# Ledger of designs, part 83: designed miniproteins, single chains

Each design is a single chain, and the fold is of that chain. pLDDT is the mean over its residues in the fold that is shown.

## One batch from the design tools (miniprotein)

Design m2875
Fold by ESMFold2-Fast:
Structure m2875 (fold): chain A 69 residues (1-69)
Amino acid sequence: MDEEYKKVAVDELKTRYGLSDEVIDAVDDKTLIEYGRKYNEYLVRGEDEKGEEVLEELAKKAKELYKKK
């Protein structure tokens, strides 16, 4: 379910990258869902390093979007 992928992305950004709610809110729901789904897909396939890269890209995107506000 899309909501679960969004939750995974948000939780990982908070726990692994220490991002605030304000920074995460700068990212649209569709993007959070897309990255959460990609992350989960890599984890299911045992490609943990690729999953980490997906989260790192999302964290960078969130910071860039927040900086433009």
Scores: mean pLDDT 82

Design m2876
Fold by ESMFold2-Fast:
Structure m2876 (fold): chain A 94 residues (1-94)
Amino acid sequence: MFTEAGQKLVEAGREVVKESTGEKLPTGVGAALIGIGAAFQAEILLKQGKYKEAGQVLIDGAQAVYDLAKQVGSKKGAELAKKGLEGGKKIEKE
């Protein structure tokens, strides 16, 4: 199961895809893939006790999804990505 930060990042990617149309659809799909990938990678790192690395993966993934959300114009996707970023920062400080 994903962390709260990982869940927010997956939700952010899903919203970016949902709000992507026409030529922006590849950008939205990219955001969803980054969000899911970062959430899975962070879960693996957390199971290994690598909290700082897991937090960094979530931070980097959230920043990438945020940038793609802004390109698509997904305000909800950007908001969820920011929540994923804050969660990643909390895990990184652990």
Scores: mean pLDDT 83

Design m2877
Fold by ESMFold2-Fast:
Structure m2877 (fold): chain A 97 residues (1-97)
Amino acid sequence: IDYEKLLKEVTEKYPELKEKIEETFNAHKEEVISKVKEGIEEVKELAKRLKWPLEDAIKFVEILYLEDIRYSEVGSKEQIEAIGKLFGAFLLEQELK
């Protein structure tokens, strides 16, 4: 997976969070990447548990992760986790199209 390309695509979709996402990703790249798989698994589990279409579960968790990014501090554990999981949800969203 090209994480630099993924970073660019995510920040183009959410330009208001570009600076926060880029700063945290560049400082904590390995930690952010380590959370991507967890994000994918959480979306799939949520969809299965609530019997939601996968697309709806993706939209729901993206809103939550974006909120976590917006109100967390740059480089915090909360922001690292939220960005990684957002990347996971975004990858899953791309596979549906």
Scores: mean pLDDT 84

Design m2878
Fold by ESMFold2-Fast:
Structure m2878 (fold): chain A 95 residues (1-95)
Amino acid sequence: SAAEAAAKELLANAEKLVDGLLKEKKISEKEAKELLEKAREIAERIVREKLDEEKVAELAAEIMRLLAEIRGEIDEETLEKIEEELAKYKEEKAK
């Protein structure tokens, strides 16, 4: 249940970031769909391995960075913004 909640919030944050990138024309619709599909795969793994929210935030930041590097379609400034948003998510859950 806790892992499911964390996975759901990760997907919601990924969708918001992808929407922002689409509005700024930094990625295509195809790239957005592929990124969301990878985020969904990560969320499913989080549920399977029953990772806690803190580990989810750390793993999400690292995996998103690796996915962006593999795709080669997201610049370093955009990656930094993604890392900042994930850091905010982690801070919000740190109560």
Scores: mean pLDDT 65

Design m2879
Fold by ESMFold2-Fast:
Structure m2879 (fold): chain A 61 residues (1-61)
Amino acid sequence: SREEQIEVLTSMAQSTYPQIPREEARKIAEEVLDEAERNNWSTRETLNRFLARIQEKYNEV
């Protein structure tokens, strides 16, 4: 389900960047999943774009 997809992505984000608030990770996951549905992205493309958005926001030194 969509909720399961959001939960998986949220858990992956928090595993990589423990400082990410759960609500923020869920918001980004939902936005990326919405974009994936509109653009018919593959699961791999969706995952890559999600991780890129997380990295862009939280990989600031």
Scores: mean pLDDT 79

Design m2880
Fold by ESMFold2-Fast:
Structure m2880 (fold): chain A 109 residues (1-109)
Amino acid sequence: HMEEEIKEIAQRILDLARVFGASPELIEAIEKFLENPTVELLEKIGDLAYEEGFPGILELVARIAEIMGHDELAERFRQRAEEVKKEIDKLQAEGATLPVAMVQLRKKR
């Protein structure tokens, strides 16, 4: 049942990545993870989601890490998700719409 839960969450990550216009590299990493779930691919997905400013993807990556028994990795990605949310909230408070805030965040990275 754990493998089924991991794949279900990974499919949600893929759907979010497609909707929010994630890079081809992030999409490819998620597709590879769906074929063969590894911690290395999960960490790559999380690192790319952090760089590209997708807090929702980071939260789902943290959930997969927790299911896989990698609690420290899960906490790291949850902390990164909160950091990205705070940066987006700050940009929105300065007058940016959500899509504009996400683009501005990526330019700072």
Scores: mean pLDDT 82

Design m2881
Fold by ESMFold2-Fast:
Structure m2881 (fold): chain A 90 residues (1-90)
Amino acid sequence: SKVDKLREWLIDGSVLTLDELQQLIKELPVDEIVEAIRKAIDEMPEVTPDFIARILTLLNLVGEENREPIIEVLKEKLDPATFEKLLAHL
């Protein structure tokens, strides 16, 4: 599924090119992007700096109207210190 492709890219940035990622994001409603983020965080043993960099890339590619639901799931799923570091880069 497209959700699983985005989940896989969030875990391992090598599985999609930037062009493939841009096309995938255009095709996914924000609820499915949020689902992919939840699944990726739940599957990873720990949140890495590379994962945070991919989240920042994702936030830059989505429309501004879609950023709030993504920020809310990150606030829910990340520890407060990691979430605050992420917000400092926005």
Scores: mean pLDDT 86

Design m2882
Fold by ESMFold2-Fast:
Structure m2882 (fold): chain A 81 residues (1-81)
Amino acid sequence: MEEEAKKLLEQGKELLKKGEEAFKKKDYVAAMKHYTEALKLYRQAIALGSGELKEEAEKNYKKAFDNMVEAARAQVAASRA
């Protein structure tokens, strides 16, 4: 439902913010966990949403995905140092 999609999008944005905070602290494992949870919520928001809500969820999904990839690369680099 649209209300459920909006709630999922909002929760996803909160997790994205938590992931960004963890990344700034160089806690890449925590950042990846938060980003992965955000991705799951955005996928559900995309499935349940329509129109502009779906487009916003897709845009936020892409951002969370890119941030997760960066966190993964940073974690690999840190583990090799």
Scores: mean pLDDT 85

Design m2883
Fold by ESMFold2-Fast:
Structure m2883 (fold): chain A 100 residues (1-100)
Amino acid sequence: MSEIEKLFEEIKKKLEEMIKIVEEVDPELGKQLRELAEEFLKKLEEAKTAEEVREYWLEFSKKVEELISKLPPEAKSKVMRLLLEAGVKVEEIIKLLEEK
């Protein structure tokens, strides 16, 4: 597995963990988050440049923050932590693309 493929799998796992937390609190918001995550992962796999990856992540993270704004504080904190962890993996992909 390439480094980028490994990072994609790590991001996917973090996003699935976030979706499960949201689905347990609000199934409808969980469904919306799953749709956002699927579109983001598709765009991430199709991305050719570091700038595209950065733009897709910024759009996705903004939409996630808006979606979870009405969740209970404990659930929101857990989701935000996972979003930050996923963001670190996205930054690693960006660096790898900039070095090629």
Scores: mean pLDDT 84

Design m2884
Fold by ESMFold2-Fast:
Structure m2884 (fold): chain A 73 residues (1-73)
Amino acid sequence: VKEEVEKLLDEIHKAAEAVSDPWLQAELTLVAIDAAILLHHIDNIPEDEAKEGVERVKKKFEETLARVRQALA
């Protein structure tokens, strides 16, 4: 789970670097902050809660990427 969060955070950072629009980059940065908070607490929360956190961050990232794609089209 921790490795999955680290990989997700890396993917979010790469997506933010690929976007030139500062407002869309800011939205991706907020998703990265959520992932970083989860990663910070991951050793102190139950595995089930950690997995739910991963799915929540993944969903938010997917929703944000959909908005980025819409804006760039």
Scores: mean pLDDT 76

Design m2885
Fold by ESMFold2-Fast:
Structure m2885 (fold): chain A 90 residues (1-90)
Amino acid sequence: MSIEEIAEEVFRNYFESVLAPGKRPSPSSPLPDGESIKKVVDTFIEMKKLNLSEEEKEELYKKVKELIREALLQNGFPEEEVDRWLNEKK
């Protein structure tokens, strides 16, 4: 299975329903930040017993973040806000 296919499976199973049109982030229903995304991906890798290198895991995190970014943009969130949300830097 390719990294692209794994990223799409993670997105469909864990994020698609949360990021549906009309869903908004809130403290009680938070959208996934970078750490939450990494935790979900790491759990999926462990559950599926995927033999991935550290480099492949980093690529997978990036692909899942890309899918989440696209979903947020399709839901009408401004690109600058989405990019700050997913890639927040100090």
Scores: mean pLDDT 69

Design m2886
Fold by ESMFold2-Fast:
Structure m2886 (fold): chain A 68 residues (1-68)
Amino acid sequence: MSDLERLERGREQLAATLPEAEFAEVAAIIDRVEAAIREGAPQEEIDRLENELLRTYIEAADRQAAAE
């Protein structure tokens, strides 16, 4: 699976799981990662964005669980 395909699949899963506001926050970072990959950004920048994505997702998921 390509990195872009993995990110889009993740976006689809998150859209089904997270409220709109939390999803929008995570989706914005997914967009940044996809743009960096498409533009051939340095690997260190892509890794940094992917780490930010993972952290944001964990925080959003924790907030969602606490809100339910």
Scores: mean pLDDT 77

Design m2887
Fold by ESMFold2-Fast:
Structure m2887 (fold): chain A 65 residues (1-65)
Amino acid sequence: LTDEQVEKVEEALIKTMDYLIKNAGFSKEEALELGKYAVDLMKKRGLITDEQAERIKKKLEEYYG
């Protein structure tokens, strides 16, 4: 993925996590775990680099941790 596509993925993950917290009874911790899992899965599939994965996870931790 390009950096622009990675930014859109970050936005989509944050919106999804917010939705789950507000509407599905997820805690911030549960939402963060799911978000990190999705990022790791994208990395395993070769969609993002290790650096991109680390950056997204850090952003999620800062937002929900």
Scores: mean pLDDT 81

Design m2888
Fold by ESMFold2-Fast:
Structure m2888 (fold): chain A 122 residues (1-122)
Amino acid sequence: DELKEKIAKYEELTKSKDPKVAARAYYALGNLYYELGDYDSAIKAYEKAIELDPSFYLAWFNLGQTYYDKAIGKDGKKSKDPIKDLEKAIEAYEKAIELDPEFEEAKVLLEKVKKELEKLKS
């Protein structure tokens, strides 16, 4: 099973004493969990990547996308707190843009999330 082999490989790399290597391994695990629709595991993995490398703007970006997809129930599950999930998505996208001001995709998605939050509050 290619997926099990990839997960095992990246779980081993998370034990690296090099925090940049460990951060990229957590980021890869987050991506794998996201593709499986396991948004809670993806969020935890991206948060660990960010703890190890706070400048990792792609981990912030994917964290934002995962919180957004969780908020709207893209995995077929109802979010327990969609407002909080959207607020977390906004925080993550703002951090990605702060770290990479030319990240146009993050800017577009930030505005989309802000409009979605406005609809839920109105």
Scores: mean pLDDT 89

Design m2889
Fold by ESMFold2-Fast:
Structure m2889 (fold): chain A 96 residues (1-96)
Amino acid sequence: MEERRERLRKEALQTLKELFEAMDNGDIEKVKELAEKLVEITREMARLGDVDGVIAFELALATLYAVAKSKGLNDIAEVLKEAYDRVAEIVREAER
């Protein structure tokens, strides 16, 4: 369990980094693909009981959403908000 949880956290961090780069480049299609990948990784993290990890990436998505909004990247912000809402749902289902 521990080794798989650590691997998922590293994969999620790498995906988040790529998502930030795609956002900075204005690549909305890549942002969509990476956001979807991050949501699926957080779902697997929740299945392994890593709720703290899921919460960390929920907060990271909220931060990226705020940055996208501040830069006027409204289409990208919408994609990030949808991903945030899906991760927040995963958190809610994990223990309530």
Scores: mean pLDDT 85

Design m2890
Fold by ESMFold2-Fast:
Structure m2890 (fold): chain A 101 residues (1-101)
Amino acid sequence: SEEDEAARLLQEFEARFPPDSPIATLVRMVFGYALARKHGDEAALAALEAEIDRVRASLTPEQQKAFDELRKIADELFAQGKSLVEIMRELLKKAEEIAAK
């Protein structure tokens, strides 16, 4: 399924970073948010937004900027009707650019 393919892309990305990597955490959070939004799961969206805010507050200002950028990209692609796989590919590409800095 599309969701299985997107999850596979995330797993491949996570294998390249430490489990506690801030960048891996950012990608996981945005993925979960995009997935919940796609399914119209209002309870999951509310829970994820609260967790996203908590994680964001624990980040450095530079990491917060990157987090906001990734979230904005995900929201825009979803609004454009992009598939979850397409959203994931764009997020992973951006996350790799951030990791390279």
Scores: mean pLDDT 77

Design m2891
Fold by ESMFold2-Fast:
Parts: structure tokens; C-alpha cells; sequence
Structure m2891 (fold): chain A 78 residues (1-78)
């Protein structure tokens, strides 16, 4: 799977916040601040990461959850 630099940045920031592959609810504004990207770019990057099967959003909790593939890729890129 090929990721853009922006997608990699978002994935790695999420990975740095993850405990056992789970990120508690985080706002787009907070992700934008942590990544140095715009809110629009963060939203687009999150959509791409979800479409590529690297992350999911857990209904009910709002948690961002890494898939096994997403976790392995994040470990390799970190």
C-alpha cells in the first residue's frame, strides 16, 4: 500500500497516541495541531486511511482502531 507523506504523518501521529492499537476520541482540530496539517487535509487523510483498511472508527465509542494491517504498517514506518 502506497501512502502520501500527509497520510503517513496522520497514521504515525495516531500510532503515537494508540494504546494496543486504539486511539480515544480525538477532534480533527487536535489532529491538525499535532500533525501541522490543515483540518481539511487531516479529514481527507483519515478517509484515505479508512478506505485503505488501515484504521476503523468504532461506533458507540468514537475510538479510532488500527486494523492488523494498519498496525504493522505503522510499526514499519516508525
Amino acid sequence: IELSEKEKKVLLVLYSMAKDGVVPPISLEELAKKTGLSVKTVRESLKELREKGLIEVEEGTGNIVFTPEGLELAKKLA
Scores: mean pLDDT 83

Design m2892
Fold by ESMFold2-Fast:
Structure m2892 (fold): chain A 63 residues (1-63)
Amino acid sequence: DVEALKEASRRILEELGLEATETDVIVMVGEALGALVELEGLSPEEAIKRFEEVFEKVKKEKE
């Protein structure tokens, strides 16, 4: 789900104190998915799950 990935990426960037633009979010999603598939050997589905898990953890930590 592209919208879930964009939201997760935006929240991760904001939580890290980085300025997130729409272009930065799209690039981050593409690069992170590519890196997880090629470098870690994860499927696109696993990469999406990792993003969703990180987003939920960040949301919980933030309150």
Scores: mean pLDDT 64

Design m2893
Fold by ESMFold2-Fast:
Structure m2893 (fold): chain A 63 residues (1-63)
Amino acid sequence: SLEERREAILARLERLLAESTDPEIKARLQRLIAQLRSSPITEEILDLAEELLSLLEELQRKR
């Protein structure tokens, strides 16, 4: 379901947040988590969240 997909994305975001040491990346992750929790559950929003998560994971790796 879309709800299960959102929970999976949130779990990945929270894991990345726990592993991050950069204050700017942490702030971006916290904002994204808050936005995703308060947003309507649509495929478009979940697709965007997954893209942003991938970009943040890439940014974390290149740090």
Scores: mean pLDDT 83

Design m2894
Fold by ESMFold2-Fast:
Structure m2894 (fold): chain A 79 residues (1-79)
Amino acid sequence: MTREEILEALREFVENYEADLAANSSFSERSKAFVREVAEAARKILNTDDLEEQERIIEEVEERLRELVEEEARRREEE
């Protein structure tokens, strides 16, 4: 994807995460807090033109997202 496409995707995520949280109250408090942190990180990326800063934030978000996905998968396995 181009940089512009990534920034558009982040913007859509920031706009849509509130609707997702409203539609799916099945999210735990931990998941809701994480989604908010990811949205805040995305806003920081959108507000900066510094390539290094954007890359750092993306890496942090990806790591946290991977952890959340793994925890969600393990949570599903508890059944």
Scores: mean pLDDT 69

Design m2895
Fold by ESMFold2-Fast:
Structure m2895 (fold): chain A 68 residues (1-68)
Amino acid sequence: SPVDQQLAQMDEQLQQALAYFRQGQTDEAIRILEQVIAANENSTDVRLQMLRGSAAMAMAMLRVVQRL
């Protein structure tokens, strides 16, 4: 289904963002999270909305770390 495809894509991108963060590439991790949020901004599926919320929270936390 289109939702299952989007969930798989978001999971892959979130794993990629985590990998960049673990390598100290915080700017690149934030960029990927911003792209995930933007691509799923108007989703009505609850699982996509929850993952978008998780991505937004992760991005906010990484932006705080970036400013330290």
Scores: mean pLDDT 80

Design m2896
Fold by ESMFold2-Fast:
Structure m2896 (fold): chain A 99 residues (1-99)
Amino acid sequence: SEKEAKRLLGELEGFLESLGLSEEQKEAIKAILIERLSALNEDSDVDAEVDAAMAEVREVVPDLSPLQAEALRSFLRDLFTKAKNNPELKEAFLKLLKE
């Protein structure tokens, strides 16, 4: 799970870098992910959690294009699905986000 968590963090960081975000915006997005993933459990609706996360990200990132929004939504759906099904991966990813 640590190797998979590092891979997912690399994908997230690459995506955020591609958006040309400020450090403040990157930290805000990480905070959104920490909050959402920390609350995620076996009863969570992944699509509803992704929709909520995307709404919060749109408040932080002005001018997010439809293509960028779809790429991020796809990433978050994969991340939240994996985290819901693997608590060890969720905890490893959360630890990396807090560094």
Scores: mean pLDDT 84

Design m2897
Fold by ESMFold2-Fast:
Structure m2897 (fold): chain A 67 residues (1-67)
Amino acid sequence: ASPVLDEARALAEKYRDEILQRIDELLAQGYSVEEAVEATADWLVKEHGVDRLLAYAAAGIVYLERR
C-alpha cells in the first residue's frame, strides 16, 4: 500500500471517534462535506500536531468509511 495511505489509515483509526463526531456536527450545522472534512483536518493539525496532508487524508477516510 502507499506509505501516505498507511499513515493516514493509522491516524484515522487513532482519532476515528473524534473525527466522526466533528464531521457529523459540522454537517448538522449546514456545512458541506468538503468544508466539514477541511475544518476537521485543520483541527487535527492545530490540536494534535498532525501533518496537514495526512490530516486531510485521515478525515476523508473516516468520512468515507462512516457509511
Scores: mean pLDDT 83

Design m2898
Fold by ESMFold2-Fast:
Structure m2898 (fold): chain A 73 residues (1-73)
Amino acid sequence: DEELIRRMIERMEELGRKAGLYEELERFLRRVEELLRQGLGRALALRERAAERGEATEEEIAEAEELEREIEK
């Protein structure tokens, strides 16, 4: 029954890695939701792309930063 225990440990490690990626995505999506709340409809495309991939790219993060600067002005 050692194999069952080993598989459970491996699955827990996989979930831990996936949780880290999920937290990064969730933070990005919160930023995009804030942009949408402020009326920046261009952020909708960022939300759709990141949600479809389950991950935000560096380009999408940079674009969100630019839109955030528009709000802060």
Scores: mean pLDDT 73

Design m2899
Fold by ESMFold2-Fast:
Structure m2899 (fold): chain A 65 residues (1-65)
Amino acid sequence: SGEQLAKGAREGAAAGLAGAKAAGYDVARHSPSPEARELGRKAVAAPTEEEARRYALEAGDAAGA
């Protein structure tokens, strides 16, 4: 569900680079929201931990909306 994706994204974003990218991947694959999926893809592709974390959190917010 969107709520579970949002929760997972918040937890993953807090777990460092690998967690943020994994959370972004989950949102990109499972969210019905096109906005959330795009943000999830940006988290996976992010060149820095800061960007990955930011996009993962934004993807989670969009997935839970």
Scores: mean pLDDT 82

Design m2900
Fold by ESMFold2-Fast:
Structure m2900 (fold): chain A 95 residues (1-95)
Amino acid sequence: MEITDEEIALALTEIAVAMGGADVVRNLIKRLAETDPELAAKVLRVAGTSKNPDVVLAAVRAGVESGHPLVLETAREVIEKEKDPKVREEMERIL
C-alpha cells in the first residue's frame, strides 16, 4: 500500500504517545490544525487513547488552543471518553 502523509502523521503520533512525548504531540496537533484540521482531529483521537495523562492533556490543550471547530469538537469527544475522573477534570479546566 502507498504510504500517505496521513499514515506518516498517525504513525509519528503513535511513536510519540508510546515514548510519552507530550510536547511532540502538542506541536504536531498545533501545526496540523493550521493546514489539515481533519488530520489534526485524527491525531488528537489517537493521542487521546494514551494511558499517559501528560500526553492526553497536551493533546486536548493543543486541540482547544487551535480554535478550529472540528478540532475543538474532537477535543470535547476525547474529554467525554476519558475514563480517569481526575484526568477528565484537568481536561475540562482547559476548555
Scores: mean pLDDT 80

Design m2901
Fold by ESMFold2-Fast:
Structure m2901 (fold): chain A 76 residues (1-76)
Amino acid sequence: SDKTELQKKGLELLGQAAEYYMLAQKSKDAATYLEKARDYAQKALDYFTQAGSGGMTGMAGSVLATLQGMYVKEKQ
């Protein structure tokens, strides 16, 4: 179904956010990777919102908030 495809795409994007988050932990340019992780988490949230998946939107929103906080600290 369309909902299932949106959820699948959202999970793929959230996986990409996790990969960029891991790269940020290893990199001297952590801010660049955190920004990309945040962007992918935002895209995942948008897909889960379109799918009407409250549980997945909550999870993606929490991930996004955490990444945004890390990005702001890195820019200090």
Scores: mean pLDDT 87

Design m2902
Fold by ESMFold2-Fast:
Structure m2902 (fold): chain A 87 residues (1-87)
Amino acid sequence: ELKKKVEELIKELEKKVEESDLDEEMKKLIKELLELLKENLKNTEDEKYLEELKKIAEELLKNLLDPAVLNELKEKVEEIKKKIEEK
């Protein structure tokens, strides 16, 4: 069920971004982060990584207007991807 909750958060984020008045650069950065989240979600069944992905998605929802936070979250997702690939 945790994986389903992350999928739902990603869908909510996609809808919110499309409905938003965010500038083109912010939308691109968020969409890139969402694609990275989707990729990681498809490649893991590990509850620990699913919990981390959920936290990242929740933080993204709260911080859509902060490019520094968006870049930090992108780095975290890239680190999770590396850990999934190494196991």
Scores: mean pLDDT 79

Design m2903
Fold by ESMFold2-Fast:
Order: sequence, then C-alpha cells, then structure tokens
Structure m2903 (fold): chain A 94 residues (1-94)
Amino acid sequence: SEFKELVEKALELAEEALKALEEGRSLPSSQIFDLLVEAAALVTEAKKLASEEKQKLLQEAGDYLFEAMKALHDPEKAAEYVRKAIELLKKALE
C-alpha cells in the first residue's frame, strides 16, 4: 500500500538520522537535517492517506521530527526526539 511505503521510507530515513546522531561522526548536521526534513515530508504525505487514529500518530511523529531538527546542536536531545518519532511511526504501521 502507498501508506505503508511512505511510512516505511520515513522510518528508514529517521533510523539513518538516529544512527548518525548516536555515532557522532558519520554525517554532518546539515545532512542529518536533510534526512529529517525528507522523513517529515513523507509523514505529511502519509497523513493524507491515513485513518483519523493513524493521522494523530503521524502528526505527533512529525512534531518530534521537527523538535529534533531544532535540537541538532544537542545530539543527545535530538536523538531522543528521533527515537520518539520512530516509535510512533512503527505504531502507525500496526
């Protein structure tokens, strides 16, 4: 389904961003930002195809991705927000 493909791609990008934040040396902050922006855009597209219940999960996931983008100067805090987004994206796939 298109919904599943969009959420799975967003999850893949968020997990890549999390790995970069946790490893502290794999990607510059600008590239991590770009991964989070692309993940958030895919979440926005998935919301258009989602049930009302899943729209709420995706909105919350998108909000956490946005908080992570603002917190990139603090990698530990940014990683916490990305982990919360990942949990919500996984829940949306159930």
Scores: mean pLDDT 88

Design m2904
Fold by ESMFold2-Fast:
Structure m2904 (fold): chain A 112 residues (1-112)
Amino acid sequence: MKEELEKIAEEIKKKLEEIKKRIEKGELNDEEVSKELAKLTPPVQYLIEVHETVPELHHFAAAKLAEILAKALEALGAPEELIEAARLIAELFREEKEEEEIEKELEEMLKK
């Protein structure tokens, strides 16, 4: 199952990279970006369901969701701090950190 989740996450990330390139070329307006992102809803929902319902894959699926969030933020031109926060969340889930530990690490990173 991890191999299946990895493949789904990689396909989503590749589509987000393509959306980013099309935005950079001026090929997509905000409405078209929303429509392209909406096409990613079913595979993202599958990852969310695995995260919520399969305890042994909870951290792995959460890490993949956070990686996807980082790519989506990057594609939309979000501030670097938000992209880094999403990447940190992905790393902490890969280390199988609990939600409380993840919140503390994120707070320390964003503290200015």
Scores: mean pLDDT 78

Design m2905
Fold by ESMFold2-Fast:
Structure m2905 (fold): chain A 74 residues (1-74)
Amino acid sequence: PLTPEEREAYQKAAIKLAKDIVEKGDKLGLSESEIARIMAHAFEVMRHKLYDEGLSVEEAYKIAKEEADKLIEK
């Protein structure tokens, strides 16, 4: 389980990631369905990196954002 500080950092990172995906996807003309799928994938990546691989919130966020950017540009 995350510490209270890590949980707060994770929550802030997740909100920021969601906003970044929505803004970029909307700007590039992606549908709501496409944005939702990209967001779901990015959150799974962030969760896996954080919980299964033991990366920091910052590292997990960076990798999740990179994966989301690849899908948005696809």
Scores: mean pLDDT 82

Design m2906
Fold by ESMFold2-Fast:
Structure m2906 (fold): chain A 113 residues (1-113)
Amino acid sequence: SKEKEEIEKLYEEARKIVQEFVDDYVAGKLTKEKAIEYLNKLKEIVQKMLDIAERLGVPEAVELFKKALEYIDEAIKAINEGKPKTEVIELVSKAFAYFEKAYDVLLKALDER
């Protein structure tokens, strides 16, 4: 379906952003400003997925995407407060773990329709 194609594309974009963020942030290749730009891009993708989950009436996916957004916001806050990179990466990893769980729930709901 068109919705499944959109969801799969959003998932791939999020996965790429997270991988590039972790690699470049750990290596010291990102300024704080650019690190926050990456996380805001991820937040936009998660918000789009949340909007799709709400339209499709999948409350379990909605709650998991909301958790992903909370951890992204915590990661941005940690960067702004000058927290260790290990703490920031842990928060981003938690955000993506919730995002992947939400993605699985959303895809399964579509396959059952």
Scores: mean pLDDT 88

Design m2907
Fold by ESMFold2-Fast:
Order: structure tokens, then sequence, then C-alpha cells
Structure m2907 (fold): chain A 87 residues (1-87)
């Protein structure tokens, strides 16, 4: 599953790079995604939730949108499921 996470990371980073013209924003998103994956690998649900929320915020801001409370809840739930899935 660690290899699957790395593959998902590469695909997600590539997709973000296609939509984000700003190299600084792309680098920031990559950094946040790496933090999220490290939290998942460690099984740290709290760290994974925090990293996913920050990743979602950065992605929305790069797209010119504001992160809502509902988006935060979805990001937290996705991180929880991802930690469960990686186990």
Amino acid sequence: KKEELEEMAARAAAAVAETVADPEAAARLGELYAEYLRALAAGDEEAAREAMVELARAAMEAGGEELTEEDVERAREQARKAVEWVK
C-alpha cells in the first residue's frame, strides 16, 4: 500500500501541475501532499486530517476559491478513511 500511496501522489501532483500555472503554488501543493502522505504512512489520523485540510485550502486558493466549513469536514473525513485504508 505504500507503493500505491506513492503512485497516487505522483498522479495527483501531475494533475495539480496541469491546472496550476504558478510554480510556487505547485511546489506548495506538493509539499502539503507529502506531509499528508507521511501522516498516512505513520497512521497519525490527527496529522493526516490537519495536512488534508491545509492541502484542500491551498488547492482551493490556487483555483481562486474559498475553503468552506463543509469542505473542511469533507477533507477531515477523507483523511480518516485514508488512514483506515492504509492500515
Scores: mean pLDDT 69

Design m2908
Fold by ESMFold2-Fast:
Structure m2908 (fold): chain A 67 residues (1-67)
Amino acid sequence: MKEELIELVERSIKSLVENGKITEEEGEQLYEKLKALIENSTESESDMLRKLNQEIAKALKESLKKK
């Protein structure tokens, strides 16, 4: 279960970097943060997905502000 979420996050971040929505460095930092959050979580999958989506949205918003 956690391995599948980590793999999903990895693919999502890779896609965002490849599409130029975030930098490679921002993607690496976001991946490590989300991976740690998943590995240390005791929450339901639904609650975890909500938190993951919020962190990704925050990273995208911060990336846009740098322009």
Scores: mean pLDDT 77

